# Designed miniproteins, single chains, continued (4), part 92

Each design is a single chain, and the fold is of that chain. pLDDT is the mean over its residues in the fold that is shown.

## One batch from the design tools (miniprotein)

Design m15392
Fold by ESMFold2-Fast:
Structure m15392 (fold): chain A 94 residues (1-94)
Amino acid sequence: MEEKERLLKAWIDFLLADPDFLVPESLLYQTAADYAYLKGKRSLADELEKRAQDIKEKGERFVPAAPRLRELLAQIDAAPVDGEPDPSKIRLEK
């Protein structure tokens, strides 16, 4: 699990480094969900994961990663903890 946490943190840092880097919008919501699971914010994490799936089904678009991800991470940090951290939920692509 420690390796998944390190990989997620490195991925987030990478996405935040370039304000013009475009990613699929669903990937941002999945990244945010993984971060929320890691922080023990399960209800929010489940909602974000569902949002990522809905975006994939309704129509994908490419968006600047850094500003959108910063907003999502701030929302997660402000949310109440409602469960234990669960790094096993992290679904990073290889």
Scores: mean pLDDT 79

Design m15394
Fold by ESMFold2-Fast:
Structure m15394 (fold): chain A 59 residues (1-59)
Amino acid sequence: SAEEVKKKLEELREAILNGDLKKANDIIKSLPEQYRLEAMEVINEAGLKAGLEAAKKHG
């Protein structure tokens, strides 16, 4: 269902922010192909935020 997909995308975002690449990859593989592009957008957004926060905290 769409609700289950939304929960998986939230889990994906958290996995990326936590640096858990194995969990992130498992979630991506579990998503229907039609949501693969949306998952990629979440990865890009979460990855950018994690990088910016790391730079902001430590220079």
Scores: mean pLDDT 77

Design m15395
Fold by ESMFold2-Fast:
Structure m15395 (fold): chain A 56 residues (1-56)
Amino acid sequence: DQSKLQQGLNLAIEMLKQGKTEEEIVAELQSKGFSEEQARMLVLLARGELLAEELR
């Protein structure tokens, strides 16, 4: 479900902006039904999005 993945990505971005660690974000995403692999991928994508915003 792309909508669920988008929700996870938005959550990861917001948690990174709040200064949460990768492990805290992964744990939160797993509590929402994401696998560890999905959660780590979402954190990677969220970091990439924040870096892209900084380079704009």
Scores: mean pLDDT 81

Design m15396
Fold by ESMFold2-Fast:
Structure m15396 (fold): chain A 98 residues (1-98)
Amino acid sequence: KVEDLIRQKRYDEAKKLLEEELKKDPNNALAQAYLGYIYYVKGDFKKAEEYFNKALELGDPFEKALAYFLMSYMYRLTGDYEKADEYLKKGVAYLKQL
């Protein structure tokens, strides 16, 4: 549901749903990672970084991999291909732990 809203660029609805999930479980690393992505798309890079850092602190290897893949995608959109590749490799490394 949240992923579908993000895919459709319905970021305000996705943000509201993710904030509700975090009210139920503040340690939801997946919700933290998606909020990071939404803040990045909205141009709030400081909040994006804060949410991604929380996702990396709280997440299991799969959730950490997803957070890194989202960060890689963000850096690719801004033309920072070196960081995009670095974060992609970090995400792949976490998937190998599964």
Scores: mean pLDDT 81

Design m15397
Fold by ESMFold2-Fast:
Structure m15397 (fold): chain A 98 residues (1-98)
Amino acid sequence: AEKLYKEGLKLFNQGKYEEAAKLFKEALSIKPTAEIYLNLGKALYYLGKYEEAVEYYEKAIRLGTGPLKRRAYDNLALALAALGKIDEAEEYNKKSLK
């Protein structure tokens, strides 16, 4: 999981979002973590797959704590806004401040 996740991060940082998402999914199949769910959501967001990004951000929130959970709320709000769900996005933005 860890090795696949780190390779996925390298691909993500190179803008190779489809390849990064594939490695993140493989890492999740070994051990699901909030950090991997968050970064898979980000990769899907940059691919314009906003509905899928929302799903994975929600999974990151359920498993995550502290700063990671706050980042997941921020990213969820951005994806909801991209889908035109402005009221929902505002509620999750408020949660990221706490």
Scores: mean pLDDT 85

Design m15398
Fold by ESMFold2-Fast:
Order: C-alpha cells, then structure tokens, then sequence
Structure m15398 (fold): chain A 98 residues (1-98)
C-alpha cells in the first residue's frame, strides 16, 4: 500500500510538471506568432508576463480590453486544455506502446 501511494504521488507530480511545460510551450508559440505579425509591444509584454507568471486568465483579460479577443481566447484554450494534453502524454509514455 505505502509503495503504491508513493508511486501515485510521483505520477501526479509528473503530470503537473508536464502541464506547466505544455502551457509555457504553447504560450511561447503564441508570442512568436504575435512578434512575427508585428503586434504592438504592449501585446508582446502581456504575453511575456503570462509565460513568466503562468497567469493566463489575467493576460487574456488584458488582451480583451485592448481588442485582441482572438489571442485572449487562445490563452484561455491553452490553460483549459493543458491538463488534458498532459494526462494523455503521461499515460502514453507510461504505457510504453513503442
């Protein structure tokens, strides 16, 4: 029992780490797209802060207030879907389906 509970705890820690990595990776892609599209520095700063703090909801709200509703939606979608993607990836790695 104790060994199984320790294993479950390690798996949950791995899922949280993968979720954090997914969120930051997708947010960095959104930032790269925004920079390539020549978006204002104010938008770039908001996206950089979101990556650094992990506060995607505050960043999304600020983007909506500036009229960038599509970018706000993307940040919210990343935040909402990151746990599902992390669970899928961790499950696939552990199942070792080669």
Amino acid sequence: MKKLEEYKKKIEELKKQVESDIRRTFAAMVLAIARSAGLPQEVIDILEEAIETGNFEEAAKRLEELGYTDFAKILRDISEKAPEIAEFLVKRILENKK
Scores: mean pLDDT 78

Design m15399
Fold by ESMFold2-Fast:
Structure m15399 (fold): chain A 79 residues (1-79)
Amino acid sequence: SLSEEVARLIGLVLAAVGALLEENYEEAAEYAREMARYLEEVGAPPEAVEAARRAAEAAAAGNGERALEYLLRALRLYS
């Protein structure tokens, strides 16, 4: 259901944010990649998928602020 999709997306965002707060950048990047794959799977707008992919790239580069910005952007574009 849509509510289950939203719950799963929020769970992935919270996991990514938790990893960023711990400076576990590789783990944060993995959660952001999972978010991008899930957004594509549920037919989200391409802009939301791209934002999640950019979050993963930013996290992998150690840029937590930019990663968070893109994670939030992906949620806004999905909604």
Scores: mean pLDDT 88

Design m15400
Fold by ESMFold2-Fast:
Structure m15400 (fold): chain A 84 residues (1-84)
Amino acid sequence: MEKEAKEFAAQEVLRWGDREGPLGRAAATAVYANIDDLEKARRVADAMAEQSPERGEEIRAVFDRALERYQELYKKKLEEIKSK
C-alpha cells in the first residue's frame, strides 16, 4: 500500500518532469531515486546548485516543486487506497 502510493507519486512526478524540460527531468529523477529518503533528493539539488551557482535559485525552485508534487500525490494516493 505505502510502496504502491510512493511508486505512483514518483512516476507522476517523472511525467511532470519530462514536460518541464531538462532541469525538471533531473529533479523528478532525483525524487524517484530517493522515494525512501527525500532528504537525499534535496542534497542532489544542493550539489547541482554548487556546480552551477548562477542557476542555484532556479535549481532549488524546480526541486522544491518536484518534492511538493510528490508529497501531495503520495498523500492523495494513500487516502484513495484507504477509502473503500
Scores: mean pLDDT 81

Design m15401
Fold by ESMFold2-Fast:
Formats: structure tokens, C-alpha cells, sequence
Structure m15401 (fold): chain A 59 residues (1-59)
């Protein structure tokens, strides 16, 4: 992986970690608009954001 790619991934990871709660709320709102119940929407949103963070940490 190039130094530029590594720096970009580290920046994206830092952004996601800093805005984790905001991103979870945003995704959960989207799922609720699609007809999912609030508990399921928040659970899925949390899982998606946490998975993205884990993938970036392993990059």
C-alpha cells in the first residue's frame, strides 16, 4: 500500500471514530424511513459503522 493510501485510510478512520455517534444516528434515521423499527434500525446502523471502523483499522 502506498504512503498516500495509508494516510487517506488513517484520516478516514479518524473521521469515522470522531463522528461515530452522528453516523449511527444518520443511518438509523434512513432505516426508519424504509420502515424498520427503531430498535432494529439503530442496531443495524451501529453494526455497519463499527464494521467500517474495524475494516479500516485492519487496512
Amino acid sequence: MSEEQKAALEAELARLEATREEEVERLAAGFKELGFDEELARRWATAIVDTEIEVLRRA
Scores: mean pLDDT 79

Design m15402
Fold by ESMFold2-Fast:
Structure m15402 (fold): chain A 53 residues (1-53)
Amino acid sequence: SMSEAEKLFREGVRLIGEGRYEEARELFKRALELDPNFSEARVLLRYAEERLA
């Protein structure tokens, strides 16, 4: 079984693959709200935000 944070992270990864950076950003933010120590989500949140700048 996956945690809710892991599920949000996996959906965000799929959205990154589709170029849907704004939607991916929101999912990674939600994953970090559930698990503030989720380093992989923090890295990909930054990545998504850089693509939106």
Scores: mean pLDDT 89

Design m15403
Fold by ESMFold2-Fast:
Structure m15403 (fold): chain A 65 residues (1-65)
Amino acid sequence: GTIEEYEKLKKLLEEGVITFQDLADAAEAAGRRDEAVYWRNLSTLSKEEQLKILDARIERLKARE
């Protein structure tokens, strides 16, 4: 995942176009079990907490560049 990919994902989540449950289902369909479990666990959190996690991930990626 790139910064641009996570920023796009955050926008789609904010707009309600996609959810972490949708990401989990897509990962499961693609055979990516670890990724599916990760997104499904995050889907149990509030929308606000989910967005904070994405913000923290984006910030960490920016700190490495």
Scores: mean pLDDT 78

Design m15404
Fold by ESMFold2-Fast:
Structure m15404 (fold): chain A 62 residues (1-62)
Amino acid sequence: DLEREIGLALLRMNLGIAKATGASPEVIELLERAVEAYEAGNYEEARRLAEEAGDAAAVKAV
């Protein structure tokens, strides 16, 4: 599924950016877990982990 392949690529890109910009270990861990869940076909879990990573990153930016 092309849409799922694009979603995985975007998650991996966000993880790379987080590591490159020195995001908190919590954000990096959540994004790594989101990638693993997505690769396992657990798309709902991957979505939740990605949202949680976004929330953690937003709190740090404030």
Scores: mean pLDDT 77

Design m15405
Fold by ESMFold2-Fast:
Parts: structure tokens; sequence; C-alpha cells
Structure m15405 (fold): chain A 74 residues (1-74)
């Protein structure tokens, strides 16, 4: 078992977090459609390439909550 994340796994996890941050930025700018797309991408990537289920689940929950809030703004 890998106790440390590989560079590739760290890059994928970073991309998920980056998508969530970009989504938050779009939400703050009032671009709810863009925020929705970014959160959906983050959720898909997190579900398919989870490096650590517990760690990724926290980011996934954050993305899902923000997705739900953003969807209500559309």
Amino acid sequence: MIEELTEEQKELEKRVRELVEEGKKAFEEGDYEKALELYEEAIRLAEEVAADPNRVSMVLVEAAVNLSITKKKL
C-alpha cells in the first residue's frame, strides 16, 4: 500500500481542489453557471480518481454543498 501520495496522485488531488477554488471564485463573481460547471468537474474527478477515500470525501462533500447552493441561484 502507498502511505505517501505519488506525484501523479498529488497532482490529481490538487486539480480537484483547484476546480473547487475556481468554482468559489466564479460564484463570488456571480457567474453561477460557470461555478456549477467547475463544481461538477471537481466532483467527477474526485469520484473517479480518489487517492484516499476519506480525504477525497471531504473535498467531494464541500464541492457537492457548493454545487447545491449554486444550482439554486440559476
Scores: mean pLDDT 70

Design m15406
Fold by ESMFold2-Fast:
Structure m15406 (fold): chain A 86 residues (1-86)
Amino acid sequence: MVVEEVRRLVEEALRLLREAARAARAGDLERARALAERALQLLQEAGRLVDANPELAEEVEEAVREVAREGDAAAAETAALLAALE
């Protein structure tokens, strides 16, 4: 199913972005960049699947929203770091 493919691509991209953040914190900027570039490639692939299947846009949006909800812990941590800088 296209919705499951999009969800898998977005989940994989988020996993790579978490690894990129860890690499950046460790000072490995080359690794962080490579992981982030791979994550962007997966997100572009997901975007192509959505563009090719506009009739499934609502189902895809729901699947992406579910994955984003699971990423809420990372979003909350980012917000807390931003608040600490004030």
Scores: mean pLDDT 66

Design m15407
Fold by ESMFold2-Fast:
Structure m15407 (fold): chain A 57 residues (1-57)
Amino acid sequence: MLAAVQALSPEERELLKLRLSARTGVDPASLTDEDIAAHMTPQELADALARYRALRA
């Protein structure tokens, strides 16, 4: 999981931090790649990335 998060672009990781921040109330600047891996399921990660990539297309 963590390796999959770290393989993402900086923009994609930033998006995931914003999504996690909205759920936890924690400032996105305080969140790490490890927090994303610990608190997001593979399905949530896939869904968030699919939405982000669709908006860029």
Scores: mean pLDDT 75

Design m15408
Fold by ESMFold2-Fast:
Structure m15408 (fold): chain A 97 residues (1-97)
Amino acid sequence: SAEEARRAGEEAARAARETDAGPEIGEAAARAAEKAARAAEAAKSEEGQRAAGEGARAAAEAARRGGVAGATAAAIAAIGGGVSAALATPEAAEALG
């Protein structure tokens, strides 16, 4: 659900900021996760919501691993989920921008 995706995005953002990756990388990963969560909420199609939710959950999982690799993987997963949601609705695309 969009709500589950939002919680996953918030969790990923927190974990990314707490990682040993350093403040710039952690903050970039956190912002990517937050944008993916917003895209999930903005996505109007069930398919778009599912894709964005999967991206947000993958980002949360990657962020929990920590370090530069974890933060980078989290950002990539969040962006991928957001892009998938954006293909479903212009509102999701705006949430990513």
Scores: mean pLDDT 75

Design m15409
Fold by ESMFold2-Fast:
Structure m15409 (fold): chain A 70 residues (1-70)
Amino acid sequence: SEEELAKELIDFIKEQVEKLREKYKDNPEVQKLADEILQILDDYRAGKITLEEARKRISEIGDKINELLL
């Protein structure tokens, strides 16, 4: 179901965000971007944004993290 796929995707992203926060615990910009991803997931779960909008925003933050770590 769409709800089950969304839950699995959210759980997977949360796990990746937790790993990222631990790996870069001394990098405040990474912590900030990780917090922004978690907020997007919360907004999606609260029905404030669509799944497509959440994916777009998370992708944009992922690009920022990649730029920061390169």
Scores: mean pLDDT 83

Design m15410
Fold by ESMFold2-Fast:
Structure m15410 (fold): chain A 55 residues (1-55)
Amino acid sequence: MSKEDAVDLIMMVTGASREEAQKAVDEKLAKLKKDSLSLAELAETIDELEKEKEA
């Protein structure tokens, strides 16, 4: 999926700002050394953000 689609989904699910969601996506992509996220990788990114927000 595109970076922008991933950002929009993260914002919708977690309530994070666009800047926070974009940073999370960019960091995950850099960690994986990829240009796009799979659905499973997006789900992991959402889980990590929700965990940080609840902690």
Scores: mean pLDDT 77

Design m15411
Fold by ESMFold2-Fast:
Structure m15411 (fold): chain A 56 residues (1-56)
Amino acid sequence: KEKEIEELLKKIIEAQKNGDVDKVQELTIELIELIEDEDSSIRDKINELYEKLLKE
């Protein structure tokens, strides 16, 4: 699950860099569905991974 979240975040960032709004929307929906049953702690982890990947 953690690897799946990281892969989706990488794809979202790539789509954002390319200006592919439709792709960003699709991938964001997939991410939301993937974490739907997770608690609030997963949100902090996602934010950390997203920030790390943006600074790479």
Scores: mean pLDDT 75

Design m15412
Fold by ESMFold2-Fast:
Structure m15412 (fold): chain A 68 residues (1-68)
Amino acid sequence: VSEEELDREVELALQIINATIAEKAGDYKTAAEWYRKAAELARSIGLTQEADVFEKKAEEAEKKYKEK
């Protein structure tokens, strides 16, 4: 793998971790933003199935923060 690919994979992992932390903290707005970024990055590196999962998680998080 190239250094760019390694950087993208590390960035994706960090975005997922940040989304999970925000979600556990009840910060669904921040969680949705991180999941959306993770979906975009995953799609850009060819992880289309994982991107679809992250898009769904972002939508679910957005619904929770818009509940009020």
Scores: mean pLDDT 79

Design m15413
Fold by ESMFold2-Fast:
Structure m15413 (fold): chain A 63 residues (1-63)
Amino acid sequence: MSTLGRIVEDGDYSGIIASYETAADGSRFAVVDVGLANDILIPAEELDGKKIGDEVSVQILEP
C-alpha cells in the first residue's frame, strides 16, 4: 500500500524518485522508493523542480 508524503528539507526518510503515477481524478504523484515495504507518493506540485532519479527528503503524511 502506497503512503502519502511531502518533500521537506529535513524529513523522516530519504529516497529516489522512481516514477510518476496519475490518479483517477487526474492528480499526478511522484513515486519515491525509500527502502520501506511501501513506496511514498508525493503530489507532483510538491516536487519543487525535482525529477526522476533525484534524491529527496520526505515526511510521511499518511502511514
Scores: mean pLDDT 74

Design m15414
Fold by ESMFold2-Fast:
Structure m15414 (fold): chain A 69 residues (1-69)
Amino acid sequence: ATAEELLRTGKALYDLGDYQTAIAAFEKAIELDPDNAEAWRLLAEAYEKMGQTEKAEEYRKKADEIDPE
């Protein structure tokens, strides 16, 4: 699978409310393409949905380091 395919799969899982499996897909996407800011942002959003705000903040910071907003 490509990073783009994993992001697409993760987003579909996220939309279904399967945040844990979405996180796994996003983690694989960043493993293949660690410079993909979107993957880090989606990972942060999934952790936020699970109430893990500290992890969400850490991953959002990584996304901002790659692609500052």
Scores: mean pLDDT 82

Design m15415
Fold by ESMFold2-Fast:
Structure m15415 (fold): chain A 64 residues (1-64)
Amino acid sequence: MVPEADAVGLSPREAVERVLRLTEEKGRELRKRISEDPSDTEAREELRLVEEAIRRAREALESL
């Protein structure tokens, strides 16, 4: 628990956690698609964005 949090710690943390969970699930689906068709550039580009979103969400969660 972070006592110096200016905002309601539950709401921001829970929101980031939920986004991270959903984004990780999307990443798994994209990886399955790429595994089936390695030439799928659309899936690869989406996976890159998803991985960046995961990184950002984890960084935000660590800062909270």
Scores: mean pLDDT 74

Design m15416
Fold by ESMFold2-Fast:
Structure m15416 (fold): chain A 79 residues (1-79)
Amino acid sequence: KVSEEELTAEILVAMMRIAASVAKIAVKNGMSKEEAIKWIEEAKEKVKENAKKLLSGEVLERTIKEIDREVEEAIKELE
């Protein structure tokens, strides 16, 4: 069974994925790539802040890496 900390980590990563997907849809519907990238960066900072408050140790380290990867991939697809 997944621990509550592991479940929290998965939710935080999923939130980042949703944010990235919404930004891509927004660009497709007329938002500038610059605005979308700024919005993704702002979402990243908020999700990382919550991760640091809710998670610790290896789970935190892994979650931050996954968040950074999701952001990097999203920005790369928008550029």
Scores: mean pLDDT 84

Design m15417
Fold by ESMFold2-Fast:
Structure m15417 (fold): chain A 65 residues (1-65)
Amino acid sequence: SRAEQLRREAEADREAARELEKEAKELEEKAKTDPSLERKAAVLATAAAILRAGADFLDRLAEEL
């Protein structure tokens, strides 16, 4: 069903978000000695937040189908 497809897409987005969050945390740690990495860490953290918000939206759409 379309609802099942949306839920699978939401899970895929959450998996992608987890990988970006992991990278962002690693860069935050490295940024303690290399401040040039702070912006990259922030960008990845923001991308992860957008993916999580999108996944939540997909779950809500699936609930209505």
Scores: mean pLDDT 88

Design m15418
Fold by ESMFold2-Fast:
Structure m15418 (fold): chain A 68 residues (1-68)
Amino acid sequence: SAIELLERALGLAEQGRLEEAIELVREALELAKDKFPEALQEDILEVLEKSSREEAIEIIKQVLEFLK
């Protein structure tokens, strides 16, 4: 599920494995595309790719809370 992918992405980001975390976020957003239109998915992913670990963790938490 999208929630499970985001929880795994959060764990990876906390470990500093940001590239792997971002790939799981991409998959989670695609599974939840009804809530995240393509333009919003691209915006979130672009911000994550430019983010520090701390910023990425915060963004992933916000996306996860939105889906819960």
Scores: mean pLDDT 85

Design m15419
Fold by ESMFold2-Fast:
Structure m15419 (fold): chain A 65 residues (1-65)
Amino acid sequence: SEHERIAREMAEKYGRPDMVPLIVEAIRKYGLSPEQAREVAELVALNGARTQKQADIIARAVKAR
């Protein structure tokens, strides 16, 4: 629920409702913190990432920090 809330807030901020499932799946798959989830969402938006594969690459980079 908290993760879905973050995904929805970030999707609204960037005008990309399609980001919600990308961010939710990345959080679930990589065990992202709320702070990491927000960073992943920002990078997904800034890089124009549209696929789960692209979102996963970003999530792995953020998680490795």
Scores: mean pLDDT 84

Design m15420
Fold by ESMFold2-Fast:
Structure m15420 (fold): chain A 63 residues (1-63)
Amino acid sequence: MVKLTPEALKQLGAINEELMAGASTGEAADRAEQLAEEAEKQGKHDVAAALRALADSLRDADR
């Protein structure tokens, strides 16, 4: 159901790597929002939407 571009997969992989390195879900959500803003500036709306959805999910899970 998700159209994953190579760019979106790369960004998701970077966030997962930060989580594996011991970052909190809240820190990962902040990072995802920053990457989404960068993607929007580049006109990569699909990548930005995927990253914003990830950030929202991570914030809901941050307990």
Scores: mean pLDDT 73

Design m15421
Fold by ESMFold2-Fast:
Structure m15421 (fold): chain A 64 residues (1-64)
Amino acid sequence: LEAQIEELLRQAGEAARAGKYDEAIALLDRVRELVAQLDLPEEEKARAIALVEGHKAAVEAAKA
């Protein structure tokens, strides 16, 4: 899962750089789903989800 999350984050960054904001947002949503599936403490999951949501908000702002 960790390797899949890292690969999806890389793809999301590439999509955002290419101006494919909808694709970047979809990839970040997939990362959030995978993070929720990790067997991690709730505090660590919440922090990771907050970081993903922050990246998503930045991409949405760049799209606007």
Scores: mean pLDDT 79

Design m15422
Fold by ESMFold2-Fast:
Structure m15422 (fold): chain A 120 residues (1-120)
Amino acid sequence: EAEALRAEARAHVDRAGKLLDEITKLGNEVAKKHPEYAEEIKRELEEAKRSFDGFRAAMDAGNALEASVYAQAAFGELKRLAEIVKKADPEAGKKIQELRDGFEAHANAAIDALVAAQAL
């Protein structure tokens, strides 16, 4: 059971990472078409990547509290990214918001699975 929950946590981390890759690709496409927003988009993407890397490292270390802090930072960074992108391209901004909601769901599910595994 604990092993299955750890595998579930890893799968959710992997899915969150894939969603961040999709957000990064879309954000870079918008930045290329709207150079006036490129610096702000790049900054939020770099911050979200650093926060996600911290989240993954905390998850790998079994530190649910630290993982939660990095996840919350990434959620805020991706929210700011969606608002910036909406100003340049409303449809792309809406797509980033949807991808962010998926990222948040998988990050939270990963933390929940880790906490459940540690309670066994």
Scores: mean pLDDT 91

Design m15423
Fold by ESMFold2-Fast:
Structure m15423 (fold): chain A 70 residues (1-70)
Amino acid sequence: SEAELQYGKKLFDIDGDGYLGPAEILAVKNFQRDFHLEGEQDGVLGLATLLGVVKLKSQGFDPTQSPLYK
């Protein structure tokens, strides 16, 4: 949903331009690898990646703290 997309952008796309630079793409790929997301290891915030982000949000992770994996 929109809320999950905005949460993900706070973690990985700090500029809010909808495009990830090499460092942000690497951070997303590290997240996707760690959560075993086989279909979406492309550095893009797709459905499976957003589901992983929602899981972290439910664990109390603060999305304002920089990208999760740098």
Scores: mean pLDDT 56

Design m15424
Fold by ESMFold2-Fast:
Structure m15424 (fold): chain A 68 residues (1-68)
Amino acid sequence: MSLLEQEVEELAEKAREAIKKGDLETAKKYIEKLRKMADMYRSVGDEASAARVEEIVKELEEELKKAE
């Protein structure tokens, strides 16, 4: 895996941990970082990686809504 893929996985895990703790503000910050990574992938023409990160963001936003 690339270092960027590892960063995506770490940010996603930290976002889920924050949701479990009820720290929704921290979870939102990690989700924002993931969105920026998706934008970065898209800017370099890596549409497949961008789509994958956007899917992770969608899943995390759904988990966040259920925690609210």
Scores: mean pLDDT 81

Design m15425
Fold by ESMFold2-Fast:
Structure m15425 (fold): chain A 57 residues (1-57)
Amino acid sequence: MAPSPEAQALRALHEAAETGNFDEALARIKEAGVTPEQAAELARRLGYDELADYFEA
């Protein structure tokens, strides 16, 4: 019933792409227990290359 950590990360990535708030997305991803590296891989799969580069830095 609660969204998985991956689902929460995915939602944060979509919101960041729309708003440009990468810092907030990273904070939400960390709170969900997803590593920045895992989030970067998800972002690349979705075509959010700028977000992936941000998380890999």
Scores: mean pLDDT 76

Design m15426
Fold by ESMFold2-Fast:
Structure m15426 (fold): chain A 80 residues (1-80)
Amino acid sequence: SFGLLLEARYYLSLGKKYFDQGKYEEMAKWYEKAAELFEQAGSSYVARAYENLAIVYEKMGETEKAEEYRKKADEVRKQA
């Protein structure tokens, strides 16, 4: 629904604020919530949300988690 997309975009904006502050764990939390809402809404933006999560986890030094999210983004794009 449109409401889910609006809420997801708000969470992305909130996560971006934490990114600018170097608070990567908080940023990951809000990006994960945004990705879940985009997935529930059937939005093609899910792939981009997963790519952003990969960048977040890479910034945190969590290489395995970052690779997992990159694979999720690729999988979503293959289904589009």
Scores: mean pLDDT 81

Design m15427
Fold by ESMFold2-Fast:
Structure m15427 (fold): chain A 55 residues (1-55)
Amino acid sequence: DEDREDARRAILARWAREGRVDLAALARQSGVPLSTVTRLARELVAAGELPELRY
């Protein structure tokens, strides 16, 4: 799903730029459901592409 890949890239890009990711703000700005964004962030942590997110 292209929307999921776009959201995944956005999570990684924001982490690289800001050192943190506001998942709720990303969901609002991208139009992707918060549940989808949260799941993608968890998958990235499990894959070792993000540190464990505490929020």
Scores: mean pLDDT 75

Design m15428
Fold by ESMFold2-Fast:
Structure m15428 (fold): chain A 69 residues (1-69)
Amino acid sequence: GEIEELLRRLAEAALAGDNATARELTLEIAKLAGASPETAQRAGVLLYLLVSEGREEEGIRRALELLER
């Protein structure tokens, strides 16, 4: 879905150190998911930690689960 695709882009931006793009994507994800900015920020941090460990698919899955709560 659209949120999953945005999470993949967020993972790419995070790995590239593109903080400006990561911030914009986090806000877009919050709007589409109907999540608070705080929840979207937590999902983004969780995603970053997991993709930094080479666990991108798990990071996307767990971030999506957090956003759907």
Scores: mean pLDDT 83

Design m15429
Fold by ESMFold2-Fast:
Structure m15429 (fold): chain A 65 residues (1-65)
Amino acid sequence: MKEEELKRKMEELRERIREEAERIKKELKELGEKTNPYAYESAGDLEVVALEIELELEIAKLKEE
């Protein structure tokens, strides 16, 4: 695999994870208001997962230097 192509795919995956986390977080907030006030708080964990992926990509980039 080309390094540039791999980096692009990783960036696309990171963006998809982040977008999906935000979408689910929004949906959980809407449901939480009607069902359980604490239900949407767990949606924050999805944002943490997205941040972990971003951190891993940054570390991988630094190791290639």
Scores: mean pLDDT 64

Design m15430
Fold by ESMFold2-Fast:
Structure m15430 (fold): chain A 71 residues (1-71)
Amino acid sequence: MEEIEALIKEVREQAEKAEELAKSDPSLAEAYRIAAEAARRAIERAEKAKSLEEAKKAVLEEIARAAEEVA
């Protein structure tokens, strides 16, 4: 459980950093929005995960989805 909590904390910290960067560069605002939404979905899925591997897979799937939306 602690390992999943650490992963969720990492994802939250990255989302907060992206939010700060978006305020400095308005051209990144759309990419930030997509990333923040992906982070929220990843956290929700990780909280429901029964294993660290399942949680990591959820995070990677949401990142891949966000990358496709930005591309």
Scores: mean pLDDT 77

